# Ledger of designs, part 77: designed miniproteins, single chains

Each design is a single chain, and the fold is of that chain. pLDDT is the mean over its residues in the fold that is shown.

## One batch from the design tools (miniprotein)

Design m2568
Fold by ESMFold2-Fast:
Structure m2568 (fold): chain A 60 residues (1-60)
Amino acid sequence: MKELKELGKEVEAARKAAAQSQRAFAEALGLSQSTLSNIERGKTKPSKETLERILRALGK
Protein backbone atom coordinates (compact mmCIF):
# COMPACT_ATOMS: atom_id res chain seq x y z
CA MET A 1 0.00 0.00 0.00
CA LYS A 2 2.52 2.62 -1.16
CA GLU A 3 0.06 4.99 -2.87
CA LEU A 4 -3.64 5.36 -3.76
CA LYS A 5 -3.26 3.70 -7.17
CA GLU A 6 -1.50 0.67 -5.66
CA LEU A 7 -4.15 0.39 -2.94
CA GLY A 8 -6.83 0.56 -5.63
CA LYS A 9 -5.21 -2.28 -7.58
CA GLU A 10 -5.05 -4.49 -4.48
CA VAL A 11 -8.71 -3.81 -3.62
CA GLU A 12 -9.72 -4.67 -7.20
CA ALA A 13 -7.64 -7.88 -7.08
CA ALA A 14 -9.24 -8.95 -3.78
CA ARG A 15 -12.73 -8.28 -5.16
CA LYS A 16 -12.01 -10.32 -8.30
CA ALA A 17 -10.58 -13.16 -6.21
CA ALA A 18 -13.85 -13.18 -4.22
CA ALA A 19 -15.84 -13.09 -7.50
CA GLN A 20 -17.83 -10.13 -6.16
CA SER A 21 -19.28 -7.11 -7.97
CA GLN A 22 -18.27 -3.63 -6.82
CA ARG A 23 -21.69 -3.26 -5.18
CA ALA A 24 -21.47 -6.55 -3.25
CA PHE A 25 -17.89 -5.93 -2.11
CA ALA A 26 -18.70 -2.35 -1.08
CA GLU A 27 -21.66 -3.60 0.98
CA ALA A 28 -19.43 -6.21 2.65
CA LEU A 29 -17.02 -3.39 3.62
CA GLY A 30 -19.81 -1.05 4.73
CA LEU A 31 -19.15 1.35 1.85
CA SER A 32 -21.16 2.86 -0.96
CA GLN A 33 -20.44 1.51 -4.45
CA SER A 34 -19.27 4.96 -5.60
CA THR A 35 -16.79 5.19 -2.71
CA LEU A 36 -15.35 1.76 -3.55
CA SER A 37 -15.15 2.72 -7.24
CA ASN A 38 -13.21 5.89 -6.35
CA ILE A 39 -10.86 3.93 -4.06
CA GLU A 40 -10.20 1.30 -6.77
CA ARG A 41 -9.41 4.11 -9.22
CA GLY A 42 -7.07 5.77 -6.71
CA LYS A 43 -9.22 8.94 -6.62
CA THR A 44 -10.24 8.76 -2.96
CA LYS A 45 -8.16 8.16 0.15
CA PRO A 46 -10.04 5.70 2.40
CA SER A 47 -10.50 6.46 6.09
CA LYS A 48 -8.40 4.53 8.62
CA GLU A 49 -11.40 2.29 9.46
CA THR A 50 -12.11 1.63 5.78
CA LEU A 51 -8.42 0.88 5.12
CA GLU A 52 -8.38 -1.65 7.98
CA ARG A 53 -11.45 -3.40 6.53
CA ILE A 54 -9.84 -3.50 3.08
CA LEU A 55 -6.53 -4.83 4.44
CA ARG A 56 -8.42 -7.56 6.33
CA ALA A 57 -10.23 -8.51 3.11
CA LEU A 58 -6.90 -8.61 1.22
CA GLY A 59 -5.01 -10.45 3.94
CA LYS A 60 -5.35 -13.77 5.66
Scores: mean pLDDT 75

Design m2569
Fold by ESMFold2-Fast:
Structure m2569 (fold): chain A 67 residues (1-67)
Amino acid sequence: MEEYLKNVVVPSLQKEIAKMPSVKGKVVVDEGAGTGLRANFALKQGAKEVIAIEDDEELRKVLEENL
């Protein structure tokens, strides 16, 4: 599952993330985190901590595996 999510969803989210301001050293809150791709990219950009919030229980489990 994690491999499919990283390979399938990445292109659309990379476009949005490329436009994000620098998060290096900051705490980032990602509401509606889904599978955690946006949160994962924030961590790769040097965010100190990411707080990922997802209301869907199944997506939350995938989020934990991706982070």
Scores: mean pLDDT 62

Design m2570
Fold by ESMFold2-Fast:
Structure m2570 (fold): chain A 81 residues (1-81)
Amino acid sequence: GASALHIAAREGNLKLVEELLKTYPKELIDAKDTNGYTPLILAQENNNVEIISLLEHYGADTNAVPSTVPSTAEADPALLA
C-alpha cells in the first residue's frame, strides 16, 4: 500500500513530509505505491511545489517514474537546487 510519505505528499502536509524525509532512507523516497506512483508524482499531481522541492532535494527521481505528469514549460528558478 501507500507509505506515510505517499499520503503526506498527496495531502500537501509539508511538515509531515519534512519529518518523514529526515528519517526515511533515500531508497524509500522513490518507493512506488500499489498504483505505481511515487510520493513525488503525487505531489506533482497536487501542484504542491514546496513538497516537490523537498522531495527533489532529498534525491527523488523525476525522470524514471512510469507516469505522465502535467509539467509546464515555465520554470521557476527557485525550484532549481
Scores: mean pLDDT 70

Design m2571
Fold by ESMFold2-Fast:
Structure m2571 (fold): chain A 61 residues (1-61)
Amino acid sequence: KTILEKIKEVLEEKGYVDKEDLKSLGLSDEEIEKLLNLADLDGDGYIDEEELKTYLESAGL
């Protein structure tokens, strides 16, 4: 499983992903910061399903 697949599973369960979820998935603080900066369009520290979809489409994933 890729880290993105694990993030999608958390979204399916909770409807959002926060920094603690990302840390639990094995991401470093730097990786979390980069992902939030790219995907967290609201700047609230959460990634919802729409934000992740937008990010994945722009990243070609």
Scores: mean pLDDT 71

Design m2572
Fold by ESMFold2-Fast:
Structure m2572 (fold): chain A 160 residues (1-160)
Amino acid sequence: MFEIRPLTLEDAPAVTEILNENAPSRPWRPPLSVEEVRARMEALLEAGGTVLGAYEDGRLVGFIAVREVEEGGRKALEIVDLGVALEVRGKGVGRLLLEEAERLALERGAEVVRLRVAAIDVGTISFYLGQGFKEVERIKDGLTSNGVSYDVLVLEKELR
């Protein structure tokens, strides 16, 4: 059974482990140090963002990082990052974290949940499309990693 709770900067080492566990399958996302993850979490939390963690038997097995954004007078909750530990994949952890982010979005008066994803990340795209997200924009060369440019898809899910 999974418990969901807010994370703090103290959780940065566990978040880093989950992120880097997935790095070999995602060359557009190079490994991060704990210090880099802590700095990103600090910046997100200072900006009023939230990081939610999924726990199994007291161990962090997934997280979702979100922030409020407003563009064109429309309020959105942006998913900055979502990670699930390899050993619990296929157990619905990502869906559970997304459902909690959608609940938080509604509580905060957001109209949509939005994210950006590399166009080559077919697995992540398939997950979000399966959860009711739709492609609303494609940004040519929106991400550059290790000298390679990748198109970025903007995916949205309506909440209202």
Scores: mean pLDDT 85

Design m2573
Fold by ESMFold2-Fast:
Structure m2573 (fold): chain A 122 residues (1-122)
Amino acid sequence: LEAAIAAGMDVNAKDEYGRTPLHVAAEAGDLEAVKTLLENGADVNAKDIYGETPLHLAARAGHLEVVKLLLENGADVNAKITTGGLLTPLDLAEIAGHEEIVELLLENGADPNPALRGGVRR
């Protein structure tokens, strides 16, 4: 990765699915790749063809340290998928059962999905 960036790789280039290298690294849980990409100007809030950000992919996959690093670098905690019901990273973490990521997202200003909170009182 570092050698590819040094050779002039566009860290924000999108594949056929609209995914950047940061999307791929975040989904894989590759913490060092995520860090290297962010240090070299990767767009933390890049959206793929589904409207998914790297934060959505890391939250769905259960990569707690990657989620933390993305949030520290300005990831939009309330970003919504443009297909399939406007799901946020919090929604994906809850659906996947990643409780520690749910707590981390809420601590960082995630709005609870009103549909998943039907009938629940604060």
Scores: mean pLDDT 79

Design m2574
Fold by ESMFold2-Fast:
Structure m2574 (fold): chain A 87 residues (1-87)
Amino acid sequence: QLTEDQIARLKEAFSLFDADGNGYISVGELTIMLTQLGMNNPELTEERIQQIINEADIDGDGRVNFEEFLTMMTKPQNAVLLQRILA
């Protein structure tokens, strides 16, 4: 499981894109975040980023809350994104 420090770093990253402070980020904001984290990574294609977002947006409402964000970031296939936030 994630340490308190790791959760704090993920929350900090999330808050940078939670511009309205309501505890949600849009699919568009999440796309920007993941694209920036995946810069210069050939494994993080636009197609794969979209797949990751679709997995996070379980409700299909175009918004992702912090709990969904944590669930997404802790999946093994997303380890590279987690590593970049924690570095």
Scores: mean pLDDT 72

Design m2575
Fold by ESMFold2-Fast:
Structure m2575 (fold): chain A 79 residues (1-79)
Amino acid sequence: MLSREELIKEMEEIRRRLRELASRSTDPELRETLLQMVRLIDETIERARQGQLSNEELEQFIEEAREALRLLEEELKKL
């Protein structure tokens, strides 16, 4: 099982990748959507640091965020 610190680092990595996609996007609607996802991840990291989320909840969030990022990266490759 991943430690809490490793889970937080995984979320920070997803956030970094989303910001990179936003910076490369020329579509303002897509860019805004990506930035909203970054804000949600920032809020989730803060809640995790404050002890408001279990490791299981963090793992679930990371899995969902990772899948969303994968689908967004695939969609951008088509454009």
Scores: mean pLDDT 80

Design m2576
Fold by ESMFold2-Fast:
Formats: C-alpha cells, sequence, structure tokens
Structure m2576 (fold): chain A 127 residues (1-127)
C-alpha cells in the first residue's frame, strides 16, 4: 500500500509509533482518504487517545483546517479536524487545534460549526 494510506490507517488506529515511522519514511502528512477526503489529522482528532498524534501531525505541517470532501459514516462534507474533535468531546485536542489556528467558525455542508456539533453530541462546554 502507499505510505499515505498506511498513515491514514495508523492515525485511525491511534498507533503513535507507526505514525512516527511513516512520517520519517516520507509519508504525506496531508494524505487524503479517497472516499471522504479525511486526512490523518481528522482521524487523530476523532480519537480520544489521539492527542500526541495530533501534536506530531501539526509539527509535521498538517493542514489544521483541512475539509472532508464527501459525506462518509459520521463525517460530513466540509468537516474540519476541529468539527470531529468537538463532536467526539476530545477537549484537549480541541484546545490544541485552536492554539494551532483552527477556524472555530468553519461550517460544514449542513451549516454546522464545531460548537454546533459539540451541542448536538451534548458536549456544549467544549467550546
Amino acid sequence: SALGEELLEAARAGDLARVEELLAAGADVNAKDPKSGLTPLHLAAANPDGLEIVRLLLENGADVNAKATADYERVRKGDTPLHLAARFGNKEIVDLLLENGADEDAKDVNGYTPLDLARLARKEEII
């Protein structure tokens, strides 16, 4: 498989050591899933254990405001990593993304901001 596909899988799995290996091997930090447009940063931000992977990806030039390109599972077109962190209630990841320039006013295709998704998930205190 391509290094980018392996990086997406490692980020989804929360495998920090594998993410480090793949980035060192030249994997594209902004690799996109062909069905959804999800990046490693989206997948790490959706994982409650993803904080150190989010940090590593941002240090390697991950696009903090990357947008999903299609609806897939519980992701909507236009969802950013911040939308996913807020929806899944990953408060420390929300804080880290905001510190790194995440757009808190970004809207997905349904017009939802990250705060709107946090509220829909009953996690209003995140943002």
Scores: mean pLDDT 87

Design m2577
Fold by ESMFold2-Fast:
Structure m2577 (fold): chain A 100 residues (1-100)
Amino acid sequence: KAAEAKLKEAIELNAEGLKLYNQGKYDEALNAYQQALEIREEVLGPEHPDVATSLNNIGNVLHNQGKYDEALNAYQQALEIREKVLGPEHGYTLLTRANI
């Protein structure tokens, strides 16, 4: 089905993004991770744990580019998904928030 094919594409884009990131090709890595994020949001919805993972990967690239405010925004979006899935009063949510 089309959805299964798109999720496979997202996995391949994530793998390519990681390869590019390890090569220091941060703009290219960011593009690959953003494409994977778009597919995951479309297929799984914006509040799925895999979407939070994609946002965290984008944050890591932005942080390594010295784009700290943009990285923080990506990490905060990932945290917001975790707060919604686990709840804002959950120990892991509060601990994660305290460490950023």
Scores: mean pLDDT 82

Design m2578
Fold by ESMFold2-Fast:
Structure m2578 (fold): chain A 119 residues (1-119)
Amino acid sequence: MQDADGRTPLHVAAREGDLEKVKKLLEEDPSLLLVQDADGRTALHLAAREGHAEVVEVILKKAEEEGLAKELLAIQDKDGNTAGDLAVLEGHKEIVEIIKKYLEKEENKDALDGVTRLD
């Protein structure tokens, strides 16, 4: 399922901005969400770097449905960059806001325990 660069079909579709193919691939195999290519990048990294905001949102929504959003958002490429870091570096403000929304949603799950944690 990976090419010579470690890329899955999901990596290619996300990089190209092929929204319908991304949706189809994620319905068939959501485990593709966490696969890293030879540069340590997931499909989310590639969509965020290329500025494909709708693809980023579809990927993050599927990751949330599968309980993988926190893990996916924490994955760093070989340069130590998350998908959010790549969106900031490339100046894709809409993608930065989408990623922040999902990060805040995961943090808010911990905040429900927060009334009694003073450490």
Scores: mean pLDDT 80

Design m2579
Fold by ESMFold2-Fast:
Structure m2579 (fold): chain A 59 residues (1-59)
Amino acid sequence: MVLAVAVRDQPQLNPLFLALKKGERVEILREVNENFWLVRSLTTGETGYVGRSALEVIS
């Protein structure tokens, strides 16, 4: 399992995107492209896209 942490707050830009608060942890499911990753929130269990620049890999 590849984990990342949100390095800043990420708003829900649209229904496909996940809202994150700084310090929240996610599981990386897919690196869709250079700008966006598909992740699962470890807090809520919800899946969605997040901007890669908002995440830092921790495992």
Scores: mean pLDDT 80

Design m2580
Fold by ESMFold2-Fast:
Structure m2580 (fold): chain A 63 residues (1-63)
Amino acid sequence: MEGMVAVAVRDYTARSPEELSLRRGERVEILEELGPDWVRVRSLATGREGIVPGSVLRPLEER
């Protein structure tokens, strides 16, 4: 993977077409950090892209 991988720590339901719905335990690639609150991600399960609150993600493979 080219970007950082993160996992959803809880379920999130998209509220607009720009947002991505995630289920707890779903893995995403971080594509871009958008300010303090939002992150653009790609779901590894579905390949879909969207923005999610950074608070629902936990980075994997940070050392």
Scores: mean pLDDT 77

Design m2581
Fold by ESMFold2-Fast:
Structure m2581 (fold): chain A 71 residues (1-71)
Amino acid sequence: SELRKKLLELIGRILSLIGEILDLERELERAKKEGDEERAKELEKRIEELKKERERLLEEMRAIDEQIKAS
């Protein structure tokens, strides 16, 4: 099924994105501990951007899952 292939591809992309967010959150904690306020602000902005992309992909995944269930 083409929809199932797209779902698996989206899952892979979401997992990669979650990994990147976790890496950046670790860097953010380091920056905060070191008192690097400028670095922390940059990391917070990047994390927020990636979380928005994650939400977008999760919505797309839910839409595809509904299409599979409707078939």
Scores: mean pLDDT 86

Design m2582
Fold by ESMFold2-Fast:
Structure m2582 (fold): chain A 61 residues (1-61)
Amino acid sequence: AAPSLEEVLAAARERARAAGLSDAEIDNLLAMLRTMYEEGVLSPEQALHAAESLLALIERE
């Protein structure tokens, strides 16, 4: 099955830590994405895509 938003955000958090972001930076990033999703600024699909794009950016050499 496709991963949930929560699963993608959890994966993004772990990869961001591996990339050297601080806990505060990670928390702020994830809080921003969650708030935008809850406020309806991002559709569920857009929020998922944003999280995946952040993961790709962090994983990029």
Scores: mean pLDDT 68

Design m2583
Fold by ESMFold2-Fast:
Structure m2583 (fold): chain A 99 residues (1-99)
Amino acid sequence: SKLGKELLEAARNGDLEKVKELLEKGADINAKDEEGNTPLILAAREGHLEIVELLYKEIVRRGGDIAAHDKNGNTALHLAAEEGHYEIVDLLIELGKEL
C-alpha cells in the first residue's frame, strides 16, 4: 500500500514523527520492500534506536512477528549487529526477554 511504502521510507530515514503519524493512519507495520525488509528491519539497519523501540513494542502489542526476516534470512537483530548498532542489539535482546 502507499502508506506501507511511506512507513518503510520514514523508518529508513529516521523520521520518528512521520512513523508515528503513518501508524496512526493505519499503515501496515508489517509492510515489506522488494528485498523483504520491514520497517523494523530498516530502522535497525540504519541505527534508529527510538524507532526500533516504538516499532518493536507496537508489533508485540498487535501480536505480530518481531522475527520477520528479509530475503536473505536476516532479522532486525542480525542487521543491527552487522552494522555495529550495539545499543539496538541490547534493546532487542532486552525486549525479547519480556515476551
Scores: mean pLDDT 87

Design m2584
Fold by ESMFold2-Fast:
Structure m2584 (fold): chain A 122 residues (1-122)
Amino acid sequence: MTPLHSYAEVGDLEGVKELLKTHDVNEKDENGNTALHLAARSGHLEVAKLLLEAGADVNAKDNNGRTPLHLAARSGHLEVAKLLLEAGADPRARDAAGRTPLDLAEESGHEEVAALLREALA
């Protein structure tokens, strides 16, 4: 995991801002995660917004084929999921197991995120 990934995962907005001066916003860790994946998984809305403004690929896939939207959905982070959809996240994207973000929200019992994703698919 790079320093940018670590700051994104813990929600250190200032740390992310400083590292974006010298790091590629789309750099991947050993698991194929970008900083946006880790912000989405952890529910850090302000960090996710900053990364998207810096040119983060909203549809980047980790080593399991999961996008940031998959991780927000699995973790139940409604406001991050909304932000990702507004930024052009594909709600139809399938991970390596053929699961969509909606499938992960439903499997994890996150009904509000599942409702949001059903609206995005209509």
Scores: mean pLDDT 91

Design m2585
Fold by ESMFold2-Fast:
Structure m2585 (fold): chain A 157 residues (1-157)
Amino acid sequence: SDLADELVRATLDLDAARVAALQAQILAQLRAGGDPNAALKSGITEGATWLHVLASAGGLADPAHIRELLELGADVNAVASKSRLPVLRGTPLFAALTRITYGDPARAVEVVRILLEHGADPTLKDPLTGLTPLEFAESYVPSEIRDEVVALLRSHL
């Protein structure tokens, strides 16, 4: 099944209900004995992990899905280098920051918080831009949530 590619499509379509349903389906498969750290093998998500794909939904999904995936043993600092989508290259933290304008801003900030609480390294640079998460947040995160995101990143430096 093209679940990862379907989830990315739902994210780009800004379809919060479909994003939530697909994330729940993925988590159900992982609870049944899937590897949370398996590199995705096909389509536009090839080489990314499930955590990259779920985090790239930003505020379109329930942040509890990110927490559950981390509790299932997903590597919070997994680096994807082979994905055809630039947003999925680098770390899950960078995927979340790149999509922070997607969906509900409070949910998007909560995804960033959950990743940092689970040991996401905010010093790891984006391989595409060379920016740190902090440099990205100061330049590209909307002013309404920027101070909160910057404070979260600084508290984990």
Scores: mean pLDDT 84

Design m2586
Fold by ESMFold2-Fast:
Structure m2586 (fold): chain A 103 residues (1-103)
Amino acid sequence: GRMSVDPYLTDAQRALLDAAREGDLERVRELLAAGADVNAADAFGITPLHLAALAGHLEVVRLLLEAGADVNAKDIFGLTPLDLARAAGHEEIVALLEEAGAK
């Protein structure tokens, strides 16, 4: 979100969430290489994997899973990345998440 200044996150963690939502694969890779937490969650429990799955960014989803993203992470509403990918109709991401162990 254009207004997402989350005081609970470091600049690197917020940048990772933004890059995942935008599908910026190179920025995601750079931030992870710099030590950003792949499972960093905002105040609502939203992780980079949730945002990439919702937005339909297949290559970012792949990179996050390779980096050790929790495929079954739940936000405060109990929604997983798989739930968001299904809701958005991203069939290739649904298949990838299920193969990675999403329930």
Scores: mean pLDDT 83

Design m2587
Fold by ESMFold2-Fast:
Structure m2587 (fold): chain A 65 residues (1-65)
Amino acid sequence: MTEEEKAKILQDELGLTPEQAREAVRIVELGKKAGYSKDEIAEMLERALGLTREQAEKAVEIYEK
């Protein structure tokens, strides 16, 4: 699945804008590359995009599929 396809899933499932979804994909990829845990990546999404913890955790789960 491409990064653009993952961003579309985030838009459809979480109601993110296209720009927020692209930023979420970027944050998850950078966090995974840096060796951060799923919980740490979720916290990054909350801080960067203003997502709730539940939305952030779901975004990480959607990205992993």
Scores: mean pLDDT 79

Design m2588
Fold by ESMFold2-Fast:
Structure m2588 (fold): chain A 110 residues (1-110)
Amino acid sequence: DAKDANGRTPLHLAARFGNAAEVEALLKAGADVNAQDKNGRTPLHEAVHGDLMPSRDSPDIVRVLLEHGADPTLKDNNGRTALDLARNPLMPYDPAIQAEIIALLEEALK
């Protein structure tokens, strides 16, 4: 599938706005789990999307991406990893969702 005007793939959009089942279906279809958009953001960055509140599905999306080989060490154009975004969200959100996402990313970095 073609990239949009910002270099985002369907997987970026599913990670940000969709659910874990949509993310898994795209990955099984051969989507590049580590594709970077024009801002250097991967689907993993979009799943934790520091610009908005993560949804209740965000931990499941993060888990599916990591299980399919998402590289949690990749940095956006501001030098931030997905873990950096999860620890420093631009908007306040549910502390339980934040803690679960952080735990998943910290485990993946061991």
Scores: mean pLDDT 79

Design m2589
Fold by ESMFold2-Fast:
Structure m2589 (fold): chain A 84 residues (1-84)
Amino acid sequence: KEVVEKARELIEKAKELAREALKTEDPEEAEKLLEEAEKLVEEARKLLKEAEKLGYKEEARELEVDLGVVEILLAVAKVLLKKR
């Protein structure tokens, strides 16, 4: 389950970075935080595909839902920051 656990950690870190981006007063810092969060999302998605290949299909599906929520959060955050 190492691949599943690593994907979970990346998803949680991406959520943290997205929240930090929304709280910062510095638009340049917010943009960098969102870029880092997007990189973690891409890495997590790659790990979830590996987890499915290894037979952890149910765990991968649950985390894919969480990942989708984070992707929506990042998209909304990017729109909100463009308006600030």
Scores: mean pLDDT 81

Design m2590
Fold by ESMFold2-Fast:
Structure m2590 (fold): chain A 59 residues (1-59)
Amino acid sequence: GALYRAVRDFEALLPTDLTLRKGDVLEVLKVLNDNWWLARSLATGETGYVPRSAVELIE
């Protein structure tokens, strides 16, 4: 699937959110809406919601 990179740090506000550090590589699993995506961290295997503004497509 397409890989994304965290462009900034993001601290989880809810238990269902995924905490990100700038440079983390993610696989997007589901688009919930235009602002929030369900993603998996490739480093940890953890899944959670991330803001779309916090990630960019690698390829």
Scores: mean pLDDT 83

Design m2591
Fold by ESMFold2-Fast:
Structure m2591 (fold): chain A 60 residues (1-60)
Amino acid sequence: APRLAVALVDYAVDHPAFLSFKKGDLLEILKELDEEWVLVRSLSTGEEGYVDKAMLKIVS
């Protein structure tokens, strides 16, 4: 089953390595890199990028 997270805050970034998202967005966790960073895919846009784990709630 896909490992899912929900964004807790709005986040806007102008960098190709990082993902912009809105509060309540569903994100699929692709990889956990360390204690602070995960690689995720947006389920609404299909875009991938790095996100700080503190901005997410893991739900599955």
Scores: mean pLDDT 83

Design m2592
Fold by ESMFold2-Fast:
Structure m2592 (fold): chain A 62 residues (1-62)
Amino acid sequence: GPGLLAVALEDYEAQNEDDLSVKKGELLRILEVIDRNRVRAESLKTGKVGIVPGSVLRPVGG
């Protein structure tokens, strides 16, 4: 499907209602780059969507 795949390099705990909590090693699809520090992503494990700091993600297959 459309979107870039990424893996979480570290755990991230949601700080705001729009944030997505992720665990290290979790696979995500990047849906939108919001700014230099934030992306909107979908967890492939849970199907949940939210904002994650780009710094905790590494692109896969690029």
Scores: mean pLDDT 82

Design m2593
Fold by ESMFold2-Fast:
Structure m2593 (fold): chain A 65 residues (1-65)
Amino acid sequence: SEMEEIFKEMDLDGDGVISLEEFKAYMKSKGTEWTEQHELIFKAMDKDRDGKISFEEFKAYLSTL
């Protein structure tokens, strides 16, 4: 699915999760400056509060849009 493709693009190291550093790098690659709103979005996706976003957490967040 398109969600899996986007997730894989953000997962720069291919470890199956998105770290805060990978999320920042992805946003900057899209020409977006990192702001406090983006930190809130990352924390909203990180439901387990482990500092990493799994594919399931990513899909769950996008399903609310």
Scores: mean pLDDT 74

Design m2594
Fold by ESMFold2-Fast:
Structure m2594 (fold): chain A 125 residues (1-125)
Amino acid sequence: PADENGETPLHRAARAGDLAEVERLLAEGADVNARNKYGLTPLHLAARAGHLEIVELLLEAGADVNAKAGGGFTPLHLAAEAGHLEVVELLLEAGADPEAKAIGGLTPLDLSNGNKEVEEILKKA
């Protein structure tokens, strides 16, 4: 069950980097694509936090790699903004749209925050 912010246990485990809890919740049939009140999925939260193994598990469980939160932000936008290169690479391999536009026409590249390695991989995508 979600809390007052629409946060499920899976959202919290994904944000916290609790791999064992993510595995347990997914095995118990947790909704991998559940959205909190901001439209964020567990994948958005894991990607923003840089939890590579959790991102991989959520994608294997059927997470929508191109899910749009409030403002049109995708997991790729959040990983790029945070500078998590390996998460950016994994999301692109899983079919993330490198040209996705959030509010103001912001792409993942626009949010890469001067990280040259993230910028280079997004330019090649």
Scores: mean pLDDT 89

Design m2595
Fold by ESMFold2-Fast:
Structure m2595 (fold): chain A 75 residues (1-75)
Amino acid sequence: SITCPNHVLKPGDKGDDVRALQTRLLELGYTSVGGVDGDFGPRTQAAVIAFQSDNGLAVDGIAGPKTIAALCAGA
């Protein structure tokens, strides 16, 4: 089973929800995240942007409700 974030995540955020986001991006092949460190830095933002672009979402680099729903849809 995958762990899904349940609230909006943006650059500068830290903690378990950021780790869940990073883990899911890696599972989907977005290796630009680099690793699961729980810090929403530039690498995590780049992975979010790539995911948003590939999935027809607004490319804002923020893991909002639509981005989170799309990340979890393949669970």
Scores: mean pLDDT 79

Design m2596
Fold by ESMFold2-Fast:
Structure m2596 (fold): chain A 73 residues (1-73)
Amino acid sequence: TLGEELLKAAREGDAQKVRELIAEGSDVNAKDAAGRTPLHIAMALGHMEIVNILESTPGVDLNAKDNAGNTYK
């Protein structure tokens, strides 16, 4: 799905692909098996350009919690 591709792009640090997937209507709040959103993954890996893109995207949940109860900050 587009959400799975967005999670992958966030993990790989591919900021251009993140922008493309958002423009295609991907769910910016998609969760992996651990409950991690693209924002969780990008922050954990230090992909700050992707963090900035996601934080500025309409509909992003800045308070989303993973399965451990942690937000991305």
Scores: mean pLDDT 89

Design m2597
Fold by ESMFold2-Fast:
Structure m2597 (fold): chain A 71 residues (1-71)
Amino acid sequence: MPPVVTSDENVDAIRRALDELTAEARARGLEVTDAYADLTHGPDTITATVVVDATRDGEPVTLRRVLVLPS
């Protein structure tokens, strides 16, 4: 898929959200396996879905945070 490019401010916000969600997963005793963001363009906004895939005692656990960013 082609990479989605957004402003440095939006990129920094997404990166911070990824770091925070990853830290939250680890604080909850989860082992993080992957962390990524998916961007969807809306009429006036970009919706960034931040996803952290983790495991707990072999059970898959997914944490998700949605950011609504200016387009």
Scores: mean pLDDT 78

Design m2598
Fold by ESMFold2-Fast:
Structure m2598 (fold): chain A 86 residues (1-86)
Amino acid sequence: MLLDDLQIAASPNATEEQLREIFKNFDLDGDGFIDVNELSRGVFGTNLSDEAAEKLLKEADVDGDGTIDFEEFVAFLRNRFSVVPA
């Protein structure tokens, strides 16, 4: 996946429909949940370190279940990618 899709998902102007289409691309089994491996391999298109992947899971996984649902995915992307480090 390209960074452009992540920027759209992180944007405050991203529609629910756009976010759902992005989510579907990573929810390969259709259960409504994404694990860290799916997020890392599908979303970033680059090799994340184990430390980075663990940090992302902790930020996205509000329920502490080790999986990311649609609302957690949206909140994670908006918090992570809408802020440009100065």
Scores: mean pLDDT 60

Design m2599
Fold by ESMFold2-Fast:
Structure m2599 (fold): chain A 63 residues (1-63)
Amino acid sequence: SPKVLARAVKDYTAKTPDELSLKKGELVEVLEFLDRNWVLARSLETGKEGIVPGEVLKPIAVL
């Protein structure tokens, strides 16, 4: 599937080791849509991967 470029619309702090912390405005690549609430993403700024609530992300491009 095409990968999606997205931007964090707000700060998010990881609550478990599997989650990704993000700063508002941070660019991420969406790797997988896991369910109705969660996506697997990689930060383009830090290179870290993890799950994050989909509501934190706004899609901006399809890669």
Scores: mean pLDDT 83

Design m2600
Fold by ESMFold2-Fast:
Structure m2600 (fold): chain A 62 residues (1-62)
Amino acid sequence: MKILAEAVEDFEARTPLELTLKKGDKVEVTEVVDDDWWKVKSLKTGETGYVPRKYLKILSEE
């Protein structure tokens, strides 16, 4: 299942495993690790990393 989401606010990565997002950036969710952290791929840059779920708004699920 593919989940498309959008960043609702800026998120700044604190570790190399996390992905920095700007408000409005669209991402594809690649892994749901737990309820709090999701692995995503930026549709703008193609980079992948972990972001807190609370920074994401789900746009579609396929």
Scores: mean pLDDT 80

